# Designed miniproteins, single chains, continued (3): the designs that were tried, part 77

Each design is a single chain, and the fold is of that chain. pLDDT is the mean over its residues in the fold that is shown.

## One batch from the design tools (miniprotein)

Design m10657
Fold by ESMFold2-Fast:
Structure m10657 (fold): chain A 91 residues (1-91)
Amino acid sequence: LKEKAIEVMRETKDRVLEAARRAGVPEEEISFLTMNLEVHILAIKRSETDDQLIKEVKDASEDLRKLSKVAPPEVSRVLEEGSKELEKLAK
């Protein structure tokens, strides 16, 4: 679970970077978005129990969903896809 969750988060971050740059999002805003994703990656990496891991994956999924509501459409779609993949893993 942990390795797959980190993989999903890293892929989501790469797709967010690509989508945001393509959409002309300022670098300052891109840095804010990627920082949020990196915080969740670190939390997942630092989880010591299955319960902690599941909680961190669910927290990441929820935060990506919230970020998608305020992001430009192209970035929003990528964040929503990442959120759904994380939700499936936490099941």
Scores: mean pLDDT 81

Design m10658
Fold by ESMFold2-Fast:
Structure m10658 (fold): chain A 65 residues (1-65)
Amino acid sequence: SQAALRETSLLFRAMALATEAGSIRLVDGKAIIEYDSSDPEKQAAAEEAKRLLEEVGYKVEVRAV
């Protein structure tokens, strides 16, 4: 369905952004994104990844490493 394609696209973009920011992992049913705090672009990427994952319905925590 179009909705499933949209969700897949958002997940793909979120995973790419989270990986660029630093790392992403699942802990206790939520996604944890850790980003390099020395790079403002990586912080921005982590926050955008959080927004996209939350749009799909994930609980997300963002942490500076």
Scores: mean pLDDT 83

Design m10659
Fold by ESMFold2-Fast:
Structure m10659 (fold): chain A 108 residues (1-108)
Amino acid sequence: SIDNLPWSEEVRKVLNEIKEVVSDERLQAVFARALSFAQLEAEGNGSSEPLQIPVSLLKDLLKDSLSEEDYELLVEIIEEVQKEAGNPETLTMEQLVEVAKRYQERTS
C-alpha cells in the first residue's frame, strides 16, 4: 500500500485534504501516486520549490486506474483548471485539491 511510504508533511497534508473531499478510494490512490512522484522528484533534484504534478503523469495514472467515463470527466476538469491558471504543464498542490473538489461536486 502506498499509505506505507515515508510521506513528507506537505504531501500528508494535501493527501488528507483530498481524502476529506473525495470518497473514491481509487481516485485517492491515483492522487497519492502522483504526490509520491512529485516528492521523489523534488528530493532527487534538491529543489526547495513547492511540489508540482506533471499534468501528463496525472492523466496517465488516471487512464490506467479509472473507467473511461471517470477518466474523461477528470481530464475535462484538469484542462479547465489548467486554462484558468494560464495553461501550465504542471499543477500545484492547491490546483490538485481544486481538481478533486470539482470532481466531487460533479459526481455528487
Scores: mean pLDDT 79

Design m10660
Fold by ESMFold2-Fast:
Structure m10660 (fold): chain A 100 residues (1-100)
Amino acid sequence: MLEKELKEFEENYEELYAESSPSAQRLLEYIKRMINSEDLVKTAEELLKEAKSVVERYVIAQIALLVGKLKGASEEELKKLEELLEKEKAEVEKLKAALE
């Protein structure tokens, strides 16, 4: 369920999520744009360009993959979304290492 995936995200990145996550209003805007998108990969890439922080990009990439799964996106589309998520996760891990 979507709740379980969101809770897992919070548990894994609680400190970075709390300090650098998008506002609730911006998060809802990203979710709405992705749910209503006919090309989820393109919309995710556009939102990543609009993002103001590494953590916000990671949140966008996670939501894009979750929305893709919920909408029953193709295996090819899901693979592209997973690749975007892996890239942004690597950038968050670099940021976390730099703060230690």
Scores: mean pLDDT 74

Design m10661
Fold by ESMFold2-Fast:
Structure m10661 (fold): chain A 67 residues (1-67)
Amino acid sequence: STSVSGEAFVAAAKAALEAGDEESALAIMEYGARVGVLGEEELLEIAEHAESLGRPDVAEHARRLAA
């Protein structure tokens, strides 16, 4: 189950991607993964969202963090 902190990080990463702020999206993903608030499920959700926005490079990065 997604934690409240995990949900906030997913929402922040999605918002950054939708705004075209790839640098912030990557920083949110890397930090969230490092501190354990973004697990595999959350990172794969971010990857799916990035693909839907036509950003396969960000999706690939999220999948690598999920591994």
Scores: mean pLDDT 83

Design m10662
Fold by ESMFold2-Fast:
Structure m10662 (fold): chain A 95 residues (1-95)
Amino acid sequence: SLREKVLSKPKVQELYQKLLELQKRFKELADEMEKKKPQHPEIYEEALKKLEEIAKEKQKKIEEARAKGDFESALQLLIEYLEEAIEVLEEALKK
């Protein structure tokens, strides 16, 4: 399959490893936000709106890349989304 051929490439394996690290960091920050949500709902809502805006643009591009079998571009777009999402959560948690 196209996915198997793409995953055999060293570049794709490196991107996948980066994706896993970013997913772990995002989950840690999201868990911290959930703990603070009852005390600071406004901070949670502001962060959620920013995440939704980023997701709208990236999600469409990811779906288009996947539909074309461009899994390398789809992985890169997902990595970019997580990097931007992590920045949003880190800034929100500083408030």
Scores: mean pLDDT 81

Design m10663
Fold by ESMFold2-Fast:
Structure m10663 (fold): chain A 80 residues (1-80)
Amino acid sequence: AKTTIDATTGAATTEADGVKFTGTGAVSSSGGAGAIGQSADKTKVVYSSGDAKTGKASSAVIDTKTGEITYYDGTITVVS
């Protein structure tokens, strides 16, 4: 999964398995970063957490209709 956080606005996007999620994210001064997002059809939610200094992240995608959770290794990038 790929997560991008806009540090100026707090907007975040995550892409996992061809699905784009939009939402919000935050980055700490220590480099800890996290984001939450929802798919355009509102059937899936993503939670991403990682380290902005290393660019490494993990994401969990939850299907809100089935309750299925899929885990992805990925990246997190901070832009401004």
Scores: mean pLDDT 85

Design m10664
Fold by ESMFold2-Fast:
Structure m10664 (fold): chain A 96 residues (1-96)
Amino acid sequence: SSLEQEVLRLLDELNEVLRQAANSTDPAEKERLLQRAEEIVERILELIGQLSPHQKQRARTLLEATLTMARMLALEKEDEEVLEFADRLLARVQAL
């Protein structure tokens, strides 16, 4: 469905934004990137509400995988801001 395709597109964008945030040494750029990541996650969660049960499960699994990868990258880079962001969003996804 076009809705599922939009979720996949947003997940790809989220992955790229989180990678850029973890690799940024500029605090202002990192803050802007994490704010963009928050906006993307909120949009994904909104769209997930409109999906069928099977599509919701797939989208949730992919979102959790994306956030888990960001968490692992943050741990490797000792990036506390990206780590706290990933942990907070993972808790929200798991509470759905």
Scores: mean pLDDT 87

Design m10665
Fold by ESMFold2-Fast:
Formats: sequence, structure tokens, C-alpha cells
Structure m10665 (fold): chain A 81 residues (1-81)
Amino acid sequence: DLSDEQLQQIQQLLQEFANAALDGDREKAEQSIERLGELLKSLGVSESDVESTKEGLLTIADQIMATKNPGTRRRLAGLLT
């Protein structure tokens, strides 16, 4: 069972990731993904599932950063939070 505190931490890290992607800061997005990965490992998620999740999030970040329309970028980031 996930505690309310653990859920809040996951949500905060996803919001930080989304904000970094919207700002076009790939390095900060990667740092947020890494912190989320470490949290998921601490919660008992397998290393292979964590790596798959990190790869998926990085792909989403790259898609957000490649999108030229600011409204579309914000909507895509909103799907992560």
C-alpha cells in the first residue's frame, strides 16, 4: 500500500518533470526522471519496470520539447500531472 506522503512525492516529482519539459530544460527533466526512478525502486518496483518508465518519460519530454505550439505543449504536460 502506498502512503499519502509517497503519493504526494510522486505527484511532486511528476510536476517538476512536466515543468522542466515545458521550459525546454532537458537536463532538469532527466534529473526529475532519475529522482522518480529512485523513489519507485524504494517502493519495490523492479529495476526493469523503472528503466522502462524512465525511457517512456524521456520520450514524452522530447515530444513536449519538439512541439512548437505553446498551448499544445502545456496540454501534453498536463497529461503527466
Scores: mean pLDDT 78

Design m10666
Fold by ESMFold2-Fast:
Structure m10666 (fold): chain A 65 residues (1-65)
Amino acid sequence: GGIELLMAHPSRPASEFDRQTITEYLLSEGFSQEQVQRALQILEENDNTLSVAEVITLLQQQEAE
């Protein structure tokens, strides 16, 4: 790999499309719809980047309490 100079993509607002895409992917991986939706809600409330990785991290935190 290498250092990306074009990095630092600005935070985008959560959209229904992003939520649906992430939800569909994680459901196919075996996560429950309730867990995914809860994680997405928390990320949106925290104004965080909405991505599969962020949702997975949050789901792990929900269990690692």
Scores: mean pLDDT 67

Design m10667
Fold by ESMFold2-Fast:
Structure m10667 (fold): chain A 93 residues (1-93)
Amino acid sequence: SAKEAAEKAKEYAKKAEEKAKEAAKALAAGKWEEALKLGEEGLEYGQKASEAGNKALALAPKDKEAQEAALEAGVAAGLAGIAYGIAKRLVDK
C-alpha cells in the first residue's frame, strides 16, 4: 500500500542519513576506507528509500504523506551520495 511504501521510505531514509553521518565522522578521523564502506551502505539504503518513496508517490501522488516520504528519501540519498563521493576520491587518490 502507499502507506506501507511511505513508511519504508522514511525508515530507509533514516538509515541512509545515519550511515552518511557515520561516514562523515570516519572522514574527519582520517579513516577513509571505513568512510567508503559506510558511504556504500548509505547509498544502498538511499536507493531502497528512493524506490519505496517513488512507489508511494505512484500509488498516491496527491497524498501529503507519500510526497513527504519521497522528499525525505531524495534528501537522504543525496547526503549518502555526497559522503560516498568524498570517501571514494580520498581512497582512490
Scores: mean pLDDT 85

Design m10668
Fold by ESMFold2-Fast:
Structure m10668 (fold): chain A 67 residues (1-67)
Amino acid sequence: SMAEELERQKERLLERVEEAAKKYGLEVERVDETTIRITSSNGETYEADLLDGDNVDRATVAAILSS
């Protein structure tokens, strides 16, 4: 179903961000069902939409570059 596909997409994107967080010293917080907050090692925060992989990737890169 569409709901199951969206849930798998969200899970995969969250896993990718969590892997980057472990590697680059970021913090990841799930704010709600579709929103995450990524915090860089210097305290800068970036919000990303788990339904938008490009948005997640851009936010993750921004957090890494801010660290």
Scores: mean pLDDT 84

Design m10669
Fold by ESMFold2-Fast:
Structure m10669 (fold): chain A 95 residues (1-95)
Amino acid sequence: MKVDLEAVRKAVIESGLENGASEELSEQLADYVVGRLEAKGPNPTDEDVLEALSTIPENLGDEELLKRIVRAASARLALAGQISTFTGELTLVKS
């Protein structure tokens, strides 16, 4: 299954706007996430999407706002079938 970068961008922007982020901040967050996925190559995985969302720099905005946006974007992408969010144990880094 190919992750749709356009769907990822839309989910991040819509989640940003829904949670009170400006259009500029929502676009910056989407550009960051999509840029991270493009750096992973032409076929990013579900895990790569979740990693990109979880590594959004805190200096881009308020920490609590960014957490809400990441949660909302992950839920939107799971509903759209782009990621298998919350259907298993997610371990992106070694403890």
Scores: mean pLDDT 70

Design m10670
Fold by ESMFold2-Fast:
Structure m10670 (fold): chain A 83 residues (1-83)
Amino acid sequence: MADQIHQQAQEAAKLVAELAEKAGLDLYVDSRTGGMLLGIADLTGQSVEEVARRVVETAKKNNLKSAGIAAGDVLRDLLLEKR
């Protein structure tokens, strides 16, 4: 329920932060980013882990400082891939 979704969002945000650190990125990640990842995974049929990896790669490629902005780009790209 709502508390479970909140926990999953926090875990998704932590995953993005960990992947960003491993990629050598100074990337701003908050709990709202985790919620965005859950929404993208649900809409696109991707796993949360796959969405998190795409967010970090997008931020790295585009020199983005916010995971939320990168998540928006990932959503657009995954929706285009659905074609």
Scores: mean pLDDT 79

Design m10671
Fold by ESMFold2-Fast:
Structure m10671 (fold): chain A 98 residues (1-98)
Amino acid sequence: SKEYLEELIKKTDDPAIKTELKKMLEEKVELDEELKELIELAMKDEDSTRAALVLEGVRLLTKVDEETKEKYLPLLKSEDGEVLIKTIEELKEIVEKK
């Protein structure tokens, strides 16, 4: 995952997106193909604020169990900004408590 994240950081000029990718790199996150696919979708998003939220969600999903990941991964693909924000808040609470 390190080389993949380093190449993405080089390709983006958005500071919020860079910040989330750098956090994933520093935390040495393990990215499976589903999470990489979600990152690729976020990187193509014309809304950089929504893209940064999705990337934060991906980072948080690397810290949760498989059942939690399966539950929340589809919610990070939501076109509804309120659903996306609520999903990130719930994932942060799960990660912070464990």
Scores: mean pLDDT 82

Design m10672
Fold by ESMFold2-Fast:
Structure m10672 (fold): chain A 93 residues (1-93)
Amino acid sequence: AEVVVSLEISELPSGKQKVTATAVAPGEVEIAELEVRPEDQTALASTKERKELPSGDKEYIAEAVSDKRHDKWIATVYGASGEVLAEAVLKAP
């Protein structure tokens, strides 16, 4: 099984943009970090924290809240050597 990453974008009543990235990796795959950023900026959120699922897979969740609306968001899963294992790109509605 491969590493899977997904993105969800929502607007809060305050006008702030909330972005949630979820990555699921097989138990044997080493993940260094899940990072969330707008396309034109450095990371606004990252996590190294994992939750072990009953299947033996590992789940990572990173959330970002931005005061500005961005047109495109990117979630990147990095391996132990900084290599990109998976990427999701989502355009804001």
Scores: mean pLDDT 81

Design m10673
Fold by ESMFold2-Fast:
Structure m10673 (fold): chain A 70 residues (1-70)
Amino acid sequence: EVDAVLQAMYDGDPDAVDRARALAAALRKQGKTILGLMMEADADMYERGRTDEAVAVGTAEAIRAIGDEV
């Protein structure tokens, strides 16, 4: 679930980026392109920035808002 992956990234879990990328790929295969792109962007931002501020995108609620916006 997206919330669990975002929480793991915030907690600094070393497997969080791999989990996020795998989830992004799965979402895109399911036709959930926007959610997949958002998850991949979160993983990229976390990997580059590695800060709690960079991970402050929120949970599934924020992702749903972004999905509706596009």
Scores: mean pLDDT 63

Design m10674
Fold by ESMFold2-Fast:
Structure m10674 (fold): chain A 70 residues (1-70)
Amino acid sequence: VEELKKRISELTARLFRDYQAGRLTPEEAIELRKEFEKLAEEAQKAGDTSLVNQAKVGIDAANALIERLS
């Protein structure tokens, strides 16, 4: 559970850091979205609704950035 929380936080930080640095491509944002989707599935398997919601926020953020970069 703590490991999933750490992975979600790190992935979120990476997404926004790369976007702010001008290094995020649409392809990279799509890959990061897939990682958030995997983390959401793992959180659901663990029964942690809060972590599922945190991962979904990451998916939404990645989708918004994909749209901005496209």
Scores: mean pLDDT 82

Design m10675
Fold by ESMFold2-Fast:
Structure m10675 (fold): chain A 92 residues (1-92)
Amino acid sequence: ERAEIEARIDALAAALATAPLEVQEGTLEAVEEALKLPNPSELEVRTAKALALALATNPALRERVREVLEEAAKHPDPRVAEAAKEALAELE
C-alpha cells in the first residue's frame, strides 16, 4: 500500500527531473501552493517534498526551490515544516 504510493511519487519525480523547463516551473508553482495550505494531507506533503527535490536537480530552479522550502519550514503544521527542513538538508 505505502510502497505503491511511494513508487508512484518516485516515478513522477523522475519524470519531472527530465521534463521541459516550462513544465518544471509550473510544477514548482503548484508545489509552493500545496505547501502553503493550512491543513494539507500526508500524501500532499510527501508528494510536494519529492517533487521539490526533483526540481532542485535543475540548477536554474535550485534557488527558487530553496526559497519555497525555507518558507514552508516556517509552516505552523509540523508535518509541512519537518518535510521542508528535511528537503533543505538534502540540498546541502
Scores: mean pLDDT 80

Design m10676
Fold by ESMFold2-Fast:
Structure m10676 (fold): chain A 76 residues (1-76)
Amino acid sequence: AMADRIVAAPSEEEQLRLAREEVTRFVKELKEQGASPLAIKTAVGDLARQLIERGASRELARKIYLIGLEEVDKES
């Protein structure tokens, strides 16, 4: 899963870099599927929760959540 790939990265810097790339792609894919902004925000929130469940720091999960929210309203 996406969360497992992010948490498996060897450093917090690499985890954040990988997460930015993965979350940007994920949000774009949801937009292509016609998902509403609310649905996309919910999915990003679920990803942040999954990261915490897999042992990511609360701080890392928060940063990833904010990156996702920034992408939600971005034009394609």
Scores: mean pLDDT 78

Design m10677
Fold by ESMFold2-Fast:
Structure m10677 (fold): chain A 74 residues (1-74)
Amino acid sequence: SKDEEIEKLEREALRLYTLGLQAAARGDRATARAYFDQFREVLEKMISLLPEEKAKRVRESFEKFEAEFEALLA
């Protein structure tokens, strides 16, 4: 179902974000950015399946995650 697809994408996004954070913690900036880019792709796929109001909230959350991630790489 569509809901099962969204749940799978949410789990994949969390996995990729976690891997990115782990790479950042090791100082592996290139690997961290690669995982964050994959995280963005998965979120974009999920956004395409969501109603506009929920999609907007996910986009706003993504901007916060991006800012937090870049701060960790500084």
Scores: mean pLDDT 86

Design m10678
Fold by ESMFold2-Fast:
Structure m10678 (fold): chain A 68 residues (1-68)
Amino acid sequence: EKEKEEKKEKFAKALLKEHLKINGIEISPEAEEEAIETAKKNVDEIKKRINETSKSDIYSEILEEIEK
């Protein structure tokens, strides 16, 4: 559904932004778009793993904000 896809996109973008910020990586807009698509493929798997990894996982906080 559209709502689910929108949440996936927001989550993927948030993950990419944090990754780029932490590592100081410079990428082109095209590469950024491809990275977001790759992250989208893993969003559902990442969400499941977050729930099984730890309560205080930083990605859990991001997920909760994105679901607004």
Scores: mean pLDDT 62

Design m10679
Fold by ESMFold2-Fast:
Structure m10679 (fold): chain A 92 residues (1-92)
Amino acid sequence: SVESLLARLRELLEEAKELLKEAEKIVEKKEENALEKLKKIKLELEELLGLAEILLAILKLIGASEETIAEAEAIVAELEEILKKLEELIKE
């Protein structure tokens, strides 16, 4: 259902937010192997973003409402910003 796909998008966003918090803690604590841990989190975030883009495409294909598509697009945009923040942490 449309509601199930949107619920999964919201879950992907929450997972991504937790991964970003983990990455920020790795940097703050100056953990051993920080760069390798951050690269692993980046790969996980890229997978979450890819899944979210697929779910958005499915919502568009099945003719979900403009309001639902707007929420899904906002989630994808927020995932892209989370990935960008992680990439900035890796460059530091």
Scores: mean pLDDT 89

Design m10680
Fold by ESMFold2-Fast:
Structure m10680 (fold): chain A 70 residues (1-70)
Amino acid sequence: SIIEKVVELVRSGKIRTGAEASKIPGVGTKSALVLSHVSRRLGGDASRLDFASLSQTLDPQTLEILRALA
C-alpha cells in the first residue's frame, strides 16, 4: 500500500519531511490522511518525519494527532 511504501522510505532515511512524502505518487492530494496513517505505523520512528513541514498542509486537529503519535 502507499502507507507501507512511505513508512519504509521514512525508516530507511530516504525521506525526512512531510513535503518530501507528499511528492510520492498517490500521496499528494490525500497527504493529510496518508501522513496521519504513516505516523501511526511508524510509532516511535515518527520523530524521523518533520512535522513542521506538515503544518502548512494539515489542519490543526490533524497536526495535533500527529504530534501525539510521535
Scores: mean pLDDT 60

Design m10681
Fold by ESMFold2-Fast:
Structure m10681 (fold): chain A 91 residues (1-91)
Amino acid sequence: DRVEEAERLGREGRTEEDLRRLVRLLSDPDPEVREAAARAIARLVERYGHLLSKEALLEALEELKLLINDPDPAVREAAKRAALAIQKVLS
């Protein structure tokens, strides 16, 4: 299940490969998957963002910006939190 995959990566994810997988899930047709992926990105970046490349963080930030106007309000809120987490690391 893609929601469970995103939630697992939020708990256990550590690497740029994990971040890139979550970024791909941000484009999922299921809003529950998009919300879970955005929440997982926030958790991964909050814990390990200082170990991730600036390029990987900027790529994730660009995809999250597309979700700020997502039709689902839970997706919008999760994307906003994840974007803020990335911006704090890049500051």
Scores: mean pLDDT 89

Design m10682
Fold by ESMFold2-Fast:
Structure m10682 (fold): chain A 60 residues (1-60)
Amino acid sequence: MKKTIVAIVPASVSDEEIERMIAAVKQLAAELGYRVTRVEIRPDPEDPNYLIIEITLEKL
């Protein structure tokens, strides 16, 4: 079974901050019996000052 987490962050957020957030999601997912299988980062089409981070989880 697949689940998706969607986060909206300011485009001014550093790559290091994004990496820490993704690492935290990976740790939490693992504790809940899920694995992160995909991470996609794209600009928000409604507001270019924001990025959309889409994280796909699959049950272990």
Scores: mean pLDDT 82

Design m10683
Fold by ESMFold2-Fast:
Structure m10683 (fold): chain A 78 residues (1-78)
Amino acid sequence: VETGTVTYRHVLAPSPEEARELARRELERTRAELEAQGYEVTHEELVSDDTRAVGLVVARRGDETLVHVHVASTEPLP
């Protein structure tokens, strides 16, 4: 039976372009950290629109699946 963990992180960015760059850098860092821990990255995506960028990494080690979601947006959150 597979076990899954989802990690979510949100940051503010001053522009859509900067939001995309921040999400991309967080994906690269997360991938490197997971690979260093023996996980194999099976999927990664970066999706952006006019207000936010969302980066997704899916990694596996044995029967364990990790999902990391990184969001950078131009809109402030409380």
Scores: mean pLDDT 78

Design m10684
Fold by ESMFold2-Fast:
Structure m10684 (fold): chain A 68 residues (1-68)
Amino acid sequence: SKKEELEKWIEALKKNLETMIEKFKLSRETLEKMIETFYRHVKEKYGEEAAEEARKKLLEKLDELLKK
């Protein structure tokens, strides 16, 4: 289903955030812009509610990763 595809995509992006921080040392500002770009694409394809939930999950993961 579209919901299962979106959840899998979100989990893949969480792993990508970890790699971008640890390997590429990208700034919080750059990563937040990447999340906003993802939000816009999800909003267009899956709707605003799904996009807001996805953005929340990614921002929470980003905050967790950057606190260490």
Scores: mean pLDDT 81

Design m10685
Fold by ESMFold2-Fast:
Structure m10685 (fold): chain A 76 residues (1-76)
Amino acid sequence: MVTLLITVPPEHLAFVAGMVRLAGGEVLLESEDKLVVRVPEETVEGIRALVESLGGTAEVLDTDDPAALRALLAQP
């Protein structure tokens, strides 16, 4: 499992969250335009490609600490 920070336009956020769940992942945190998700390693490239096609970004995180994850979502 890999933790990803995903940023997408708000109108695509629910779609991306649904695709993560269908891929066997889970949504850990959600904001207006950001998701922190945990996904199988084999799905990372597919999720990144999907997010980039929607005008967003996806980055791999090296932490599962809830305080650190909330801080990342709070930053502009």
Scores: mean pLDDT 78

Design m10686
Fold by ESMFold2-Fast:
Structure m10686 (fold): chain A 102 residues (1-102)
Amino acid sequence: SLAEEVERAFEEGYELAKAGRLDEVLRRVEELLAADTEENFRKALALIVGVAAAYAELADTPEARREAGEIVGRALAAYEARDREGMLEAARRALEAVAAAL
């Protein structure tokens, strides 16, 4: 189901970010957004949220949790607007945050 695929996208983003495979995460987001379907935009959102969750856990500070929430909010706003560039910007911000926390 789409729900199961969205859950897997979240898990993929979370695990890849925790493993420091940041270039692979960015490539995956770009591939999903390039397909330009509602389903793939939702999967890209879930993947970005997974990366933000990994960042919050790796940094383990109240400040990181707030920043992760801000990243998720920006990604959701871009998703609702069908803004591919905004989603890529949110992904890059999340990946930069993870890199600093590794």
Scores: mean pLDDT 88

Design m10687
Fold by ESMFold2-Fast:
Structure m10687 (fold): chain A 84 residues (1-84)
Amino acid sequence: SFEEIKKEIIEAVKAYPSTSVTPKRGIFAALVVVPRALGLKVPNEDELLNAAGITREQADELTKEVVKVLKEKGIESTSKPLAD
C-alpha cells in the first residue's frame, strides 16, 4: 500500500546510509522522491510513478514529508542528494 511505501521511504531517509530497504523502494527514493524534495527535475517522472504504483498526488505528499526529514538532518534543498 502507499502508506507502507511512505513509511519505509521516510525511515530509510532518516537512517541513511545505515538502513537497508528493498531495492525497488531504494531506487524509487533515489531517483524520484529525494530529487523532488531537493527541487530537482525528475526525468521520466510519470513513468517512474506508474512503475511504483503511486499517483502524482501521493508522490507530492511523500515529497513534503521527505523535505521535512532532510531539513531536520540539516541538508540544504539544492546541494546534498541522498545518493551521495
Scores: mean pLDDT 66

Design m10688
Fold by ESMFold2-Fast:
Structure m10688 (fold): chain A 82 residues (1-82)
Amino acid sequence: MLDTASEKAKQIAEEVVEKYRPEIEAAVRAGDTDALNQIAVKAMRDAVEKAEKELSEDEVTQAVSYTALLLGERIREVRARL
């Protein structure tokens, strides 16, 4: 069980990024930067919506930061495996 808001923020970020993983993989393989930008916007909105319901305002900022970091890492990982 998660005992801290920071742990919950990381969990939310991971769940959101994994949800968009198939779309990210498809866009990276197609070389579609516009699609990647749209996916990032949707993922960030989803992360904010979920974090705002469970976390304080300060922790929402952490969840958004983790989501951005994990999106970038997922994109780099998929590109490295092409």
Scores: mean pLDDT 79

Design m10689
Fold by ESMFold2-Fast:
Structure m10689 (fold): chain A 99 residues (1-99)
Amino acid sequence: SPFAQLVRRQLARLLAGLDAIVAQSKSRAEFLAQLDKLLGFLLTEAIAEAIELGVDVDRVVAVMSRLYGVLLDGIKENLSLDEIKARLEAEAARLIAEG
């Protein structure tokens, strides 16, 4: 499914971006500033890919918003990066299965 492939690509980009930001950030404030930039870029990229592939843009935006919610909740709960990644992967798999 083009939708499932798009969601998996965006998840992979999110996970790789999180690894890079964690490696580069010296403080929580710096991490959050870099995260804000990453999430804005990924949402714009996801919308562009959805349009190009003829995938439902509203559905892609809803999926990205749910993944970002899981990420932000994990940060608020002070979870480890590995636990946040595991929750993101589980939620993405659930959202793909709903299609």
Scores: mean pLDDT 87

Design m10690
Fold by ESMFold2-Fast:
Structure m10690 (fold): chain A 120 residues (1-120)
Amino acid sequence: SIEELKKKVMEKVSEGVKEIADVLEEAVEKTDDPKVLEILKELSKLFKEFLEKVEEAKTAKELKEILLEFKKKVEELVKKALETLKDDPEMKKKLEEAAKKFQKKVEEVLEEIEKELKKE
């Protein structure tokens, strides 16, 4: 069902976003850089908008479009964060690892959406 697919999308993407958010929160505490805090706030805003769009989605096709747009925006935000953290190799490495975990979670749920699209 579309409702079960939405639940999986929300669960997997929430896990991936948390990986990135946890690293950004650690960076805020260690650097006290207002740019890192701004990036964390933007991630929170993007995620809230994503959840609202997922709740309103009526088809697997709409879920795919919403997820791909969210993935793109998060990847752009991660690039900005990596540039901000360029002089902190440990934090940069943690963020790169968190971004890879996020990408894996998104790919897992995209495969489930593609499976549903092939049936419809």
Scores: mean pLDDT 88

